# Ledger of designs, part 43: designed miniproteins, single chains

Each design is a single chain, and the fold is of that chain. pLDDT is the mean over its residues in the fold that is shown.

## One batch from the design tools (miniprotein)

Design m1476
Fold by ESMFold2-Fast:
Structure m1476 (fold): chain A 78 residues (1-78)
Amino acid sequence: LSPSERTARLVGKILRLLATTDVEEAQKLVDDILAFAQEHPEEAPLLARWLERLAQESTDPEIAKILRDGAARLRALT
């Protein structure tokens, strides 16, 4: 994938996370973001900040926990 295509796919996953009410879908999207960050650790701090923001705005406590756990794992990559 080109850098611009990778960015577009990543933004798409973040937008899906903002809209999802499905715990299993949220976990899969966070896992996909974590896999991206493992290959591009320079992006991990920004991605962690985005997941932290989404967790604060989530009305589902289980989804919020998945987002917070994902953000913590992203911060560990830096």
Scores: mean pLDDT 77

Design m1477
Fold by ESMFold2-Fast:
Structure m1477 (fold): chain A 93 residues (1-93)
Amino acid sequence: NKEEEIERKLKRIEEAVKSGRLVLNEAGKKLFRLSLEGASSEELLRLALEDPSVAGMAFVLLSKDPNTPESHLQEVADLAQQWGQRELAERLA
């Protein structure tokens, strides 16, 4: 259920970006591009630490990868909660 929900949200983000409905800031574009290029969970977490405004996006991308350490996923969830992305923290709980 959670896995399918995350996959659907990721597909919607991809479609929204392609259709121009969603405009990502520079940090969001970089995060999404690195994820598509197969960047590690550590690299994606580092970007969220540098710009917490993308913590929610990083959480979705990291949760899609079954090899993501739980510690990295939790740290990104905590950042999302701290910076007002409450919906992602609630989804983790």
Scores: mean pLDDT 67

Design m1478
Fold by ESMFold2-Fast:
Structure m1478 (fold): chain A 61 residues (1-61)
Amino acid sequence: MKGTIVDETTIEDEDGRRYTILGKSEDGLVAARGADGTLAFYASGKSTPAEVGEEVELVGE
C-alpha cells in the first residue's frame, strides 16, 4: 500500500491511517507501527530516511 511521510516520525497511508516510524532494521527495512499495533515496513533504499512529503510502499506482515 502507498504511504506518505508527513513528518520525521509519521507516515499516513492511502486510507488516512497513521503509523509511527520505529527505525531501520539490519535488512534495510524501516519499521512503522499503526495505532492498533499493526506493523508495516518500507524499503528505504537510501542511507537516510525518506524526505517529508515522499511516498513510500508500505508492506504489512
Scores: mean pLDDT 71

Design m1479
Fold by ESMFold2-Fast:
Structure m1479 (fold): chain A 78 residues (1-78)
Amino acid sequence: SLREQAEELAEKGLELEKQGKLEEAAKYFRMASDLLLKDDPNSPKAYGLLAKAAELEGKAEEAIEYLKRASQLQEDKL
């Protein structure tokens, strides 16, 4: 499924981040987010992964905006 593929991509991103390959890790987190958004356009997890990617790319303002979006969507699903 799209969710399973996204999970595998996110896991690969996390492994790359642990290896210090931040740019490559960010690419995998963005790919995972794309699949999650195709499955559910209001996926809080997708925006969380976009925030992580932006953080690794040094885009602090973008990361904060994605985290706010993820938090808002997570509240809507409780």
Scores: mean pLDDT 86

Design m1480
Fold by ESMFold2-Fast:
Structure m1480 (fold): chain A 86 residues (1-86)
Amino acid sequence: DEEELKKKKEEKKKKQKDIATAVGHILAAIGDLIQMEILERNGQLTPAQRAALLASARAHIEQARKVSDPSMQKTLDELEEKVAAA
């Protein structure tokens, strides 16, 4: 049963790393949307900057979906909706 404990520890570490990676991408996508809002509020948001920030946010959401668990899907769906509305 020592092999079972080692396997559970490895699975837990991988799950924690995947969750951390997904959270990192979610925060990066939120950061892109916040940066877009700040630039828009200051009258500095160009069409090129808007397109780049929205593309970055979409890329981060896609990367998060690859490693996220089902509990994260609602947050990712809400972020995709915000990107689509922008």
Scores: mean pLDDT 83

Design m1481
Fold by ESMFold2-Fast:
Structure m1481 (fold): chain A 94 residues (1-94)
Amino acid sequence: MSPREKALELLEEMVEITEKALEGELSVEEAQKRILELLRELGKLDLSPEEERLVKQVYALSMEALSYLEAGDREKARAYLERMKEVVERFREL
């Protein structure tokens, strides 16, 4: 698997984890822990500066989504989740 293909897989997994937290299938704390582990794995990949920038954007959006979910603002959490999906799609189109 290429570094880019592996990065896309890990980013899609960040989206899935965030969705599971919004659905109540995963606690915010567990979701945050798993996303941090995925970010650590992404950091081991030899990615271009543009790919690294999009990775950091998806991570930042995931933390915002989880923060709003923890605060009880499910609508804003969902809006950030949708923005994560848009950034992952941009990564896929590179």
Scores: mean pLDDT 90

Design m1482
Fold by ESMFold2-Fast:
Structure m1482 (fold): chain A 68 residues (1-68)
Amino acid sequence: KDEELLAKAKELAEEFEALSGKEKFDLIRQVSEEKDEILRYRLAAAEAMLEGDEEKAIEYVRKYLELE
């Protein structure tokens, strides 16, 4: 359900915000360098949630869950 996906997106956003600037940079670099699609979609979901785009956040959570 969308409510469960939105809750996961919020959790990912809170985890991302809790990271230091260095940890955020390292995560973004890891996504670009390792081509980890699960990590990429998790980061995208967190960013969309922080931007207030709940629809995009839900889409990205759904995508990474499909890859697990």
Scores: mean pLDDT 79

Design m1483
Fold by ESMFold2-Fast:
Structure m1483 (fold): chain A 65 residues (1-65)
Amino acid sequence: GPALDEELAKLIEELTEKAEKKFKDELESIKDPDAAIEKTTKILEELMKELAEEKLKLEEKFSKE
């Protein structure tokens, strides 16, 4: 419903901003291109995992009548 959709949108925004900040901060410190690719991949994997876990928690919270 609308409440779940609003909470999911907010969660996605917050986690995406956090990941983007980490990406910028980490990338600025890395001189090795291979290390930069590895770090970027790790941040994206962590973002996807956190989104999946938090989405499931929100869906469970709002799925019960």
Scores: mean pLDDT 77

Design m1484
Fold by ESMFold2-Fast:
Structure m1484 (fold): chain A 71 residues (1-71)
Amino acid sequence: SAEVDALLTQANAARQAGNYEESADLYVKAAELATPEQKPGLYILAADSYEQAGNPEKAAEYRKKAAEVRK
């Protein structure tokens, strides 16, 4: 969708700028609006970005969400 595409563009730009927490938050927003097939990948991108931001608790949370979507 146009909303998911816009959020992904913003998330990728934030990540390239080293703004990992902002990037992670944008990937989470994209995941919430995405199709079930897209959600796991977006939650993994959010988790990786939270880990780079120094937030291992949120990283673990979103890795768990990614796994749960495929149960």
Scores: mean pLDDT 86

Design m1485
Fold by ESMFold2-Fast:
Structure m1485 (fold): chain A 88 residues (1-88)
Amino acid sequence: MVEELEAAIAALEEQLSQVPEEATRTRATLERAIELLREARRLFEAGKNLSLAAAKVTAAMLLLMAESLEADPRGQELLNAALRSLMP
């Protein structure tokens, strides 16, 4: 669902704005995750391979989990919602 992916992207962009600029590693990780979600959204909009879109969402989620700044379940909750909307 495009709107769910948009919500997840917006939440991550909000998190990125809250991260200190000196936390460059965490910022880079958030930027990469956002890029993956944007790619997934493009696939969904094109009506193409939703499994590939779901894989990109999963990759973004795993990337965030591996490099989490501190436990921040809000962004991960929205990513999980987006993933489920692509695969239910």
Scores: mean pLDDT 70

Design m1486
Fold by ESMFold2-Fast:
Structure m1486 (fold): chain A 101 residues (1-101)
Amino acid sequence: MAMVEEKVRRIAEVLAEAARELGYSEEEIEELREELLERGEEALRELRAVLEASAPRVPALAEQARRLGREEEARLLLRLYARLARVLGLEDVAAAFEAVL
């Protein structure tokens, strides 16, 4: 398999697991997987940019979520972002998300 295709597939699997934990239906999860596979490398580029831009803001966002009573949702999202960053080879970014868990 091409490296890009394999990474898109891994990202789709990680997102499917997180969506299931957040209460999404299996139908919604399959639709999300299909959309990611269709977008391919473009989806990987967008995700990489979002993760890199988000990492410095994570401590402030985690604090805001705590004040709003969304700590569990915030923890799930932080774990998701850390896993996605690792699949993309962004180890420093992944460590930044994990540091606030």
Scores: mean pLDDT 78

Design m1487
Fold by ESMFold2-Fast:
Structure m1487 (fold): chain A 65 residues (1-65)
Amino acid sequence: MELAEKAREILEKYPDVAQLLALMEANRDTDPELAKAYAIALAHRLVDVDPETLAKVVENAGAPA
């Protein structure tokens, strides 16, 4: 909730990050393997932008629960 809202704000500032997230979601249903690859690319980009908060959001979103 709190971290997710911070992520949304970053997505508006960095369109590349928003595009990677969109590609991940677009392939989540049809090709989970590609969705996973985009999630990894997104995580790398987020570490470059804001490693502290955004990396945690990405990890929580991809948690193997």
Scores: mean pLDDT 67

Design m1488
Fold by ESMFold2-Fast:
Structure m1488 (fold): chain A 60 residues (1-60)
Amino acid sequence: DPKAAGALVLSLAEMLDLPVSAATRAALEAGDRAAIRRFLTERLRMSEEEAEQVIAGVRS
């Protein structure tokens, strides 16, 4: 669920005290899969494969 994945990413960013722009926050809240994947890989330094696993595994 991309919306659940976006919510998880926002929670992780808040826990890690990572700055999130208003545009990025809006995209993550909307469940934009590309924005979620980009945040996981670029900001959290996850691999593309790890990012896909997070997106596929998140439910809420």
Scores: mean pLDDT 77

Design m1489
Fold by ESMFold2-Fast:
Structure m1489 (fold): chain A 65 residues (1-65)
Amino acid sequence: SMEERRKEYQKKLEEAKKKGLKPGDGNASDTISEKTEYTIVEDADGNLGIIEIPSKEELEEMKKK
């Protein structure tokens, strides 16, 4: 079910963070920094996805909005 899927993704994401793993590891192109984190989000249709956690600057901008 969707709830089980979300929990499974969340557990994998947390385990990856504990080990310091990151998507696109070794990508020399300006894509993913070691500072970039990922989280699980749900769209309006209830589909689960993984998205980059906004940077500190982006979070400050969101607060202004």
Scores: mean pLDDT 53

Design m1490
Fold by ESMFold2-Fast:
Structure m1490 (fold): chain A 58 residues (1-58)
Amino acid sequence: MLLRALEDIPKESEEELELKKGDIVRLLEVKEDGRIVVEKDGEIGELSFEDALKLEEI
């Protein structure tokens, strides 16, 4: 599944990815607490539940 960032998402921890509005990422995993694991240009990182709500499916 591909997701598009609707707004800029800053990196707040070493496990997170920095995303800019319009960036496209691949969804790899949804965790039990609603966090998601995504891939962008070969980089894998985690997004919080709140930041995951800023992504749309394409």
Scores: mean pLDDT 82

Design m1491
Fold by ESMFold2-Fast:
Structure m1491 (fold): chain A 87 residues (1-87)
Amino acid sequence: SADENIERQARELLSSLPFGDELYERLKELGLSPETILAIALELVNNPESLLSLNVEELSKAYRLSKPTASRVLSIIREWYEKVKKL
């Protein structure tokens, strides 16, 4: 299906990054749509600093997430990025 194809693309993109498989599973557990995970994956591959510069309100609006979900997403991505910086 289209959703299965989008999910595969998101997983493959994130898997190109250090700790990307763990990041993918954490985002999936939040119940994000495949399209949202793909959008986040594309930004992290191309310009992670741009996404990390967003606050909870901005992330919520950009990805159409509830504020609690956006807060959890931002926390997960920040934890991931701190691990990447230590490499």
Scores: mean pLDDT 86

Design m1492
Fold by ESMFold2-Fast:
Structure m1492 (fold): chain A 62 residues (1-62)
Amino acid sequence: PSEEEFDREVALALAEIAAAIGVKSGATPQEILDLVRRVTAGASPETQAEALRIAEDLAAKA
């Protein structure tokens, strides 16, 4: 796998974990999105956008 693919996989995994923790802790959707944005700040804009979509989906299902 490429370095870009690895970085993307890590960023998306971090986003999913952060969103899941936020949902479980009773955080607001905005707090969850802010946390995901912070943990994915080092990723490409495209990867960060994907991560935020995952967070939005998980927050909406809570």
Scores: mean pLDDT 77

Design m1493
Fold by ESMFold2-Fast:
Structure m1493 (fold): chain A 95 residues (1-95)
Amino acid sequence: NEKELEKKLEEIDIVTLLVLGSYQLKNSKSEEERKAAEELIEEALKELGVELTPEQREKFIEKATELYEKAKNGEMSDDEVLEELEKLLEELKKI
């Protein structure tokens, strides 16, 4: 189903923004950078229809940051990155 594929791709794009926002939050050097990263995370979670407890959010941010760091350092192939993004999406849908 073409509409189901489009929805899944849009959701993966949103998860990618969550991963980027999580990395930016952990590596923020100013209050402005921190607020921008937090806003990106909040908006992405709203778009996915996901509400996380503070504890769930912290665990997600840690996992997402580790994924981004491994990808950035060339420790993962593009296919492995996509597979991990899909796993993060499925974990968020179970909450």
Scores: mean pLDDT 83

Design m1494
Fold by ESMFold2-Fast:
Parts: C-alpha cells; sequence; structure tokens
Structure m1494 (fold): chain A 76 residues (1-76)
C-alpha cells in the first residue's frame, strides 16, 4: 500500500494538474490544506470530512473523482 510520502506526492501531483486545468481557487486552496494536514500528521477523519466538502463544492467531475480516489488511499 502507498506510504504517507507517496500519498503526499500524489496529492501534490493532483493539485498541480488541477492548477494547470484552471480549477476554482476554492478547490485549489482546499487541496493545499489537505496536503498540509497530511504533512503535519493530522487526523485522517478530518481529511475525509474536508475531502467530502471539496467534492460537494466541485462542479468538475474529473477533479471530484481524483480527490475522492486520493482520499480513499489516505484513509487506508
Amino acid sequence: MLSREELLERLREALRKAKEEGAPQSVLEAGEFSIEMVENGDEKEQLKLLAEEIIKRTTDEAKKKEIEKITEELLK
């Protein structure tokens, strides 16, 4: 299974792609916050709640699925 470092790298890559595709600033900021929480060893449950909130606010289905997938990996 993915290490914390590998999950962080995946989150950073997903955020980079979102920036390239012109994702809304709110989605980008939420993504950066998620990365910061993982880096600081925050609670997985808080990350899950944050990801669910981002998914609810996201209108781009591709970005929504990417965030959902990364969150599932983090919670394993």
Scores: mean pLDDT 66

Design m1495
Fold by ESMFold2-Fast:
Structure m1495 (fold): chain A 64 residues (1-64)
Amino acid sequence: ETVTITVTAEDDTPEGARLKALAKAGRAIQEAIDAGYVPTSLEVEVREEDGKWVATATITLTPA
């Protein structure tokens, strides 16, 4: 069984959006590890939306 967690962040720059999304993903990964999950993949996509940059981080996990 796999579980997915998705987090999003916005910034005026693509780099800022990516860093914010990675910070959120890092917190989510730590909480999942504490709950007995093992992260198997992390994907980050950045796109422009309504004059801002939006980063989406998708984490795939499996029970340890």
Scores: mean pLDDT 84

Design m1496
Fold by ESMFold2-Fast:
Structure m1496 (fold): chain A 92 residues (1-92)
Amino acid sequence: MSEELRRESETLRRLSDYVETLSDEDASLSSLIQSGVEKSISLNFKKRGDDKLAEVHQKTSDLLSDAAKSNSREKASEALREGADLYEELAE
């Protein structure tokens, strides 16, 4: 469990670094795509009764969706790092 959350955190941090190399439009699109991925994972955990994992993935999805609305590379990168921090906090 803990190690999987750390891997998810690292994945979001790497994606954050990547979106910093993109345009505002492409970074926002990447944030929106990742929001959809996180939402899908959340729904899967909810169906399995893993409420804590469902909640953290839903929170991450919401952060990324909100950032995408801003059409800003900086906001997309920030939201991805915030999501990574949520996974690290839950892993402790």
Scores: mean pLDDT 86

Design m1497
Fold by ESMFold2-Fast:
Structure m1497 (fold): chain A 108 residues (1-108)
Amino acid sequence: MEEAKKATEEAEEIARKAREIRDKMPSMSDDEQLKAAKEMLELAKRVYDIARRLADNPEVLEKALRAANEATNAIATANENTGSKALMLESEAGVYAIGTASLLVAAK
């Protein structure tokens, strides 16, 4: 129970950070946008790891899916300025979001 609470809090924190980065992304330089996109991909991977470890807890999976989607959306805002590199990172983050959604469907 305490592990699930920590996981939901971590996922919610990741979602908040992803929204903050998304809002700041258009004002960043191309190099800063690429760095932020890479950080968002690592957070999407982290959230998927949490989802896999707690795959029997639908509440954790719902929070993890939200966080993965927010991270993917943040990377998407970089595509207009960073070109193909950010698009590749967005595609990879999207795979982790789909993986998390699949775990949630299986848990129902």
Scores: mean pLDDT 82

Design m1498
Fold by ESMFold2-Fast:
Structure m1498 (fold): chain A 93 residues (1-93)
Amino acid sequence: MTLAEFTEKVLENFNEDERLFFNGVVDEMLKITSPEDSLLESIKKLVDNLVKQKDFDSLRTFVNLVKYALEKLGEEELLKKVEELEEEVKKNS
């Protein structure tokens, strides 16, 4: 799934309140990636950036919002990969 495809699925499947939170997540990824990039690579880039900044509170919020969206969309394989990334960060932090 690309970042653009994820954005479209959020617009189609989420209510106005949920879209407000997820638009923030997408905007943060778009500061460091392209809509054509894979969602997983976009997540990895933002996670790496937040770890380098030692902004672990924003990292936790971002990861939790992404996991919520992937669970609601039924993206089980991507959810597992995000959970693996979260575990790697916890081991190195």
Scores: mean pLDDT 79

Design m1499
Fold by ESMFold2-Fast:
Structure m1499 (fold): chain A 79 residues (1-79)
Amino acid sequence: SEVHGRALAVEVLVAAGFSEEEAERLLDETVEAVENGDEEKVAEFEPILEAVVAKYLSLSAEEKEAVRERARERAAREL
């Protein structure tokens, strides 16, 4: 679901060093830029998102599972 996808994205950003508030704001601004076709703003976010994904992929299997567990808990609070 979109709620589960959002929860995972927030927890991945938090694992990459963003605060929860910064993670939610960055995700909301990214979604808004994509929905509005703001290609310049999307280009500004692209290197940040690439760094965050690279950070997540560098985590151990145990650390990735911990991120997924936190994402499930976050999604449950929003359902």
Scores: mean pLDDT 78

Design m1500
Fold by ESMFold2-Fast:
Structure m1500 (fold): chain A 63 residues (1-63)
Amino acid sequence: MKYFLATVGVDGDPARSAALTAQLKEDFANNTGVAARHRAAAEGSGDKDTLEIIDKAIEKYKK
């Protein structure tokens, strides 16, 4: 849930995304399981749109 909110925020509201981006990047580096769990849940439910959003966020924050 927190991961999805951060993903949507950084695409729609750059002003608010600074703190969310830092938290998401920290979670990605130290607790990669959070992003993986959200992706697995979306994949299991067949939610292709959510998978694309998560994949784009991962690419954006990885680099």
Scores: mean pLDDT 56

Design m1501
Fold by ESMFold2-Fast:
Structure m1501 (fold): chain A 90 residues (1-90)
Amino acid sequence: MEEELKALPEDIRDLAAFIILVAKKLNMDPEEIAERVAELMLKRGLITPEQAENLLRALKLVQEHLTDDEIERLASRAEEKGLAKNIDTS
């Protein structure tokens, strides 16, 4: 719901947007990328299980309610904040 999107922490929302942008550029499923990222971050102790669940929820809300232009802006903010450096994309 729109209220849930507004209640999300900015960093979680911005990270979700970054994952969606990367998935779109690679022509991959954003949910599959997000699940793999969450699993790797959990395994490395970078996030809690609750934070991983919130990230997957944020991904669905961002994808459902935001335009492509809005997603690109939030993804740029996530990269600037260094949130994306917690995922190994090399």
Scores: mean pLDDT 73

Design m1502
Fold by ESMFold2-Fast:
Structure m1502 (fold): chain A 90 residues (1-90)
Amino acid sequence: MLDEIYRLIVEEVERKMKELNVDYLTPEQLVEALVNALKKVGLSEEKAREIAQRAVDIAKQITGKDKLNLKEARFAARIAAEEVYKILKK
């Protein structure tokens, strides 16, 4: 389940990058990609956005970048997937 959640998030990020023809996403674009993936897992819009925003904020703080490439987006995806897994395991 954790690996499946992570894969769904990464696939949504890669899809967003391909649609926009870019090698990086802004924090706002990454939040929207994560929200879309988390809603597919069954989370509400409110809870998905809370988790996505927190994961992206942590990734921004650690990297110091205003633009996140796929490697940095995968780091945010891992944080979000772990938070979702804890919620669904209850």
Scores: mean pLDDT 82

Design m1503
Fold by ESMFold2-Fast:
Structure m1503 (fold): chain A 93 residues (1-93)
Amino acid sequence: MREEINEIDTKVYKKLVEEKRWDDLREFSDLVRLAYENPEEALKRAKEMAEKAQKEGDKIRLAGFYVVRAIAYLRLGKEEEAQKDIEKAKELL
């Protein structure tokens, strides 16, 4: 599970760098940090941002938000929910 998160995180990072999406990369990096430091707040922000990314058809950003939510769920002991978000992120990339 942690190895899968690291792989998807790296893939999101590389795609944002390749497309020169520096603001989205900063947002993603900040949210990953928030998921480790304050998982409950990260879940709230990830939900709002994922809904916007889905409406805009932004698959890379949406995959990034599923990674953030998976990290937050693991920090809260919600392993089943984390695994579902990992699979959703994999399908988008």
Scores: mean pLDDT 83

Design m1504
Fold by ESMFold2-Fast:
Order: sequence, then structure tokens, then C-alpha cells
Structure m1504 (fold): chain A 81 residues (1-81)
Amino acid sequence: MELEKRLKEIAEELKKVAEEHAEELELLTEIARKSKSKEELKEELEKKVGKEKAEKLMALQEEILKKQREGYEIERELEAL
């Protein structure tokens, strides 16, 4: 049951990130829905929060997407059982 444990760990990590960065994630999600590319997302974030904070938000998005992808892969492995 190593996959179930890892999936639970990822879910807990994502929950913690969501709780700690709730306002930042709302902003990121709002702009991301309107942006058609990674470059456009970065430009819109820079306009709204400034370059330094935009870079941090882009890094946060990459981290979240990586964790979500890992979780999705584990879920698919569990479904195949």
C-alpha cells in the first residue's frame, strides 16, 4: 500500500499549500483561466503583482502541477488494480 500512502502525502502537501497560499492561488487561477500561454500568464502576473512576486507564483504553479501530475499517475495505477 505504498501508492496509497504516497497519494495521501501528496494530497496533504497540496492541502497545506492551498491553505498557506489561498489568496495567491486564487489570483494565479483567475489569471491562468484567461491566459493562453505560460508567457501570457507571466506577463499578466507581473502587471498585477510585480516581477519578483510573479516569479514566485510561477514557481508555485510549477510545484503544484508537478504534485498533481504525480498524484494523477498514482491514481491511474490504483485504478488498474
Scores: mean pLDDT 77

Design m1505
Fold by ESMFold2-Fast:
Structure m1505 (fold): chain A 97 residues (1-97)
Amino acid sequence: SLENAIKDAEEEAKKGDITTPSALDGIGRIYRDLGKYEKALEYYLKSAEAALKQGDYETAADSLENASGMYGALGKDEEAEKLEKEAKELREKARSK
């Protein structure tokens, strides 16, 4: 089942450091593919926060774009647009480095 796939992915991520932006984004993608948009949003936002703390603005922008998509899927279009604008700002900041 897809629920078992999530559990296996979470266990694998724990071995490779679940707190990394890449691992958190990966978990978000699995939840998204299962239609569990609230959980996907949670992990994409955690990924963006972790990336920002590391100064990785490109990864943070990618995760915020994914989170924006989840807000859209949840019917929160205004929140989705705000995150899309934030992601664009972070991509500009990444280019300025």
Scores: mean pLDDT 80

Design m1506
Fold by ESMFold2-Fast:
Structure m1506 (fold): chain A 74 residues (1-74)
Amino acid sequence: SEAELEALVRERQARIEAIDADESLSPREKLEKILEVYDELEERVRASDLPEEVKAQVLAALAAEKERLRRLLA
């Protein structure tokens, strides 16, 4: 549902903002924590009641973002 997608987007943004605001973390540690957030979001999307086609699109987008972040860590 739209509400379910919106809730997932808000939770992701809140977690990333909290990580970015954490001055105790190095840039590398922040990237690692953000990757962890994307991993958790993937699991939530897979477990959600979203249509299979919507899940596939969202998961593909998340996979692309995770790959981009992994390249920054390498």
Scores: mean pLDDT 81

Design m1507
Fold by ESMFold2-Fast:
Structure m1507 (fold): chain A 65 residues (1-65)
Amino acid sequence: MSARAQHELDAAEKVLRMGEVFKEKGLEEESEKYFQLAADLAERVATEDPSAGERARNLAQKAKE
């Protein structure tokens, strides 16, 4: 995949991780915002770079909770 797609997916994974931390702390509203942002970023990358599609779709699927 492109260096841009790699960078964007790394950012999306960090956002997803932050959402998981908020969920563990019972901050459900913040968790939902971060999961939504991670899903949106991953879906955009899947559309822009099909070679990143599997990683992007897996990340979006995890964020759908």
Scores: mean pLDDT 79

Design m1508
Fold by ESMFold2-Fast:
Structure m1508 (fold): chain A 73 residues (1-73)
Amino acid sequence: SKEELLEALRSRDLGTQLRALAEIGKLPDPLSFAEELAELARSRPHLRPVLAYAARHHHNPDLREAARQALAA
């Protein structure tokens, strides 16, 4: 669920965060996560480098855009 994926991103474990982003990238609308990712990026500085990596390197352009919007907010 969306809630489970967002909870995984609250983890400080890099592997857990990367798996959660990979799962979001498999969903039909990764852009729908942009607002929640922005909130997490503001409250959790340790997540920002992970989102920056996704914004640059993820194969799904919608997840790259969601991550860019999250970091810009």
Scores: mean pLDDT 83

Design m1509
Fold by ESMFold2-Fast:
Formats: structure tokens, sequence, C-alpha cells
Structure m1509 (fold): chain A 96 residues (1-96)
């Protein structure tokens, strides 16, 4: 399950990076679930039952924070800081 959830997390990051407009966490999860042939509920169950659950939830939370900062036109320094935190979490997931 952890190897599958690692693939899910990396796909979340890839779709997020390639998005040309802000995506809600819900929209992001729907796109990832569709790619793996799952419902969002099945996707969330797989994440919750993985040792990687906390890292994946951290990734989703940081993505949500970043989109809020961009939407509210926050200072570029704060946007960059959150982008760096996202990259650190992704690296931890890749190395797990």
Amino acid sequence: NDEFVKKIALEIYEIFKKAKKPLTVEELLQKVAEKFGLSVSELMEAIENSSLADLVYSLLGLIGTLETLKETKAPEEHIKEVEEWIEEVVKEIEES
C-alpha cells in the first residue's frame, strides 16, 4: 500500500505543478482518483491506511495554503517559502 500511496502523492504533485489555474484540493483529489480508476473515497481510504498518510496530508495542506496565498496576492517571499516546503515534503515522500 505505501508504494501505491507514494505514486498517488507524486501524481498529486505532478498535476499541481502542471495546473494552469488554481485547483482546489478537492479538484486535485478528483483528478488523481480518475487517473488511478478510483473514487475519491477509495483514494482517501488508501492514503489513510498508509504509513505515508501524514506526509500526504502535509502535502495537500501546503498546496491548499499556496493556492490561498496566490488568490489573496500574498507577498512573493511567502509564496516562495511555501513552495520550498512543498518541495521538501515531496522529497521526503520520494525517499520513503
Scores: mean pLDDT 84

Design m1510
Fold by ESMFold2-Fast:
Structure m1510 (fold): chain A 79 residues (1-79)
Amino acid sequence: SMLEENIAATKADLDKTLALARELAKRGTPEDRELLARMLASAQATLDYMKSHPDVFPQELIDYLEDVVAELEELLAKV
């Protein structure tokens, strides 16, 4: 279904975001830390929005984004 395809595409985009975040954390320059912090803030805002519309967003995406936010928080804490 288009919904399943959209979920898969969104997860793939989130995976690319995490790959970038891991590289930013590994380099750990002030600019990389600032970008990582903004990525975390954006992901948290998106998660809050999705949670406020549970009839629109499937729980599978909310759960996946919660894991992404948690990893971004861990990466930011290590730099």
Scores: mean pLDDT 88

Design m1511
Fold by ESMFold2-Fast:
Structure m1511 (fold): chain A 63 residues (1-63)
Amino acid sequence: MHPALSLPREQYESLLVLTDTSKSPEVAAAKAALEALLADPNASDEQIEAAKRRLVEVGAEYL
């Protein structure tokens, strides 16, 4: 796979592992939404990117 196609997905998985859901309900919700999208083969790259950005935004302070 091209780095541009596979690396973002790998980074999303790493971000999920590092995100501490105990820090806030917003982080827990954002992480769950991203995990659901990553598990859904019908999820668009735009939806996954939006969910990842949301998780970074709410979880960045806890990373």
Scores: mean pLDDT 63

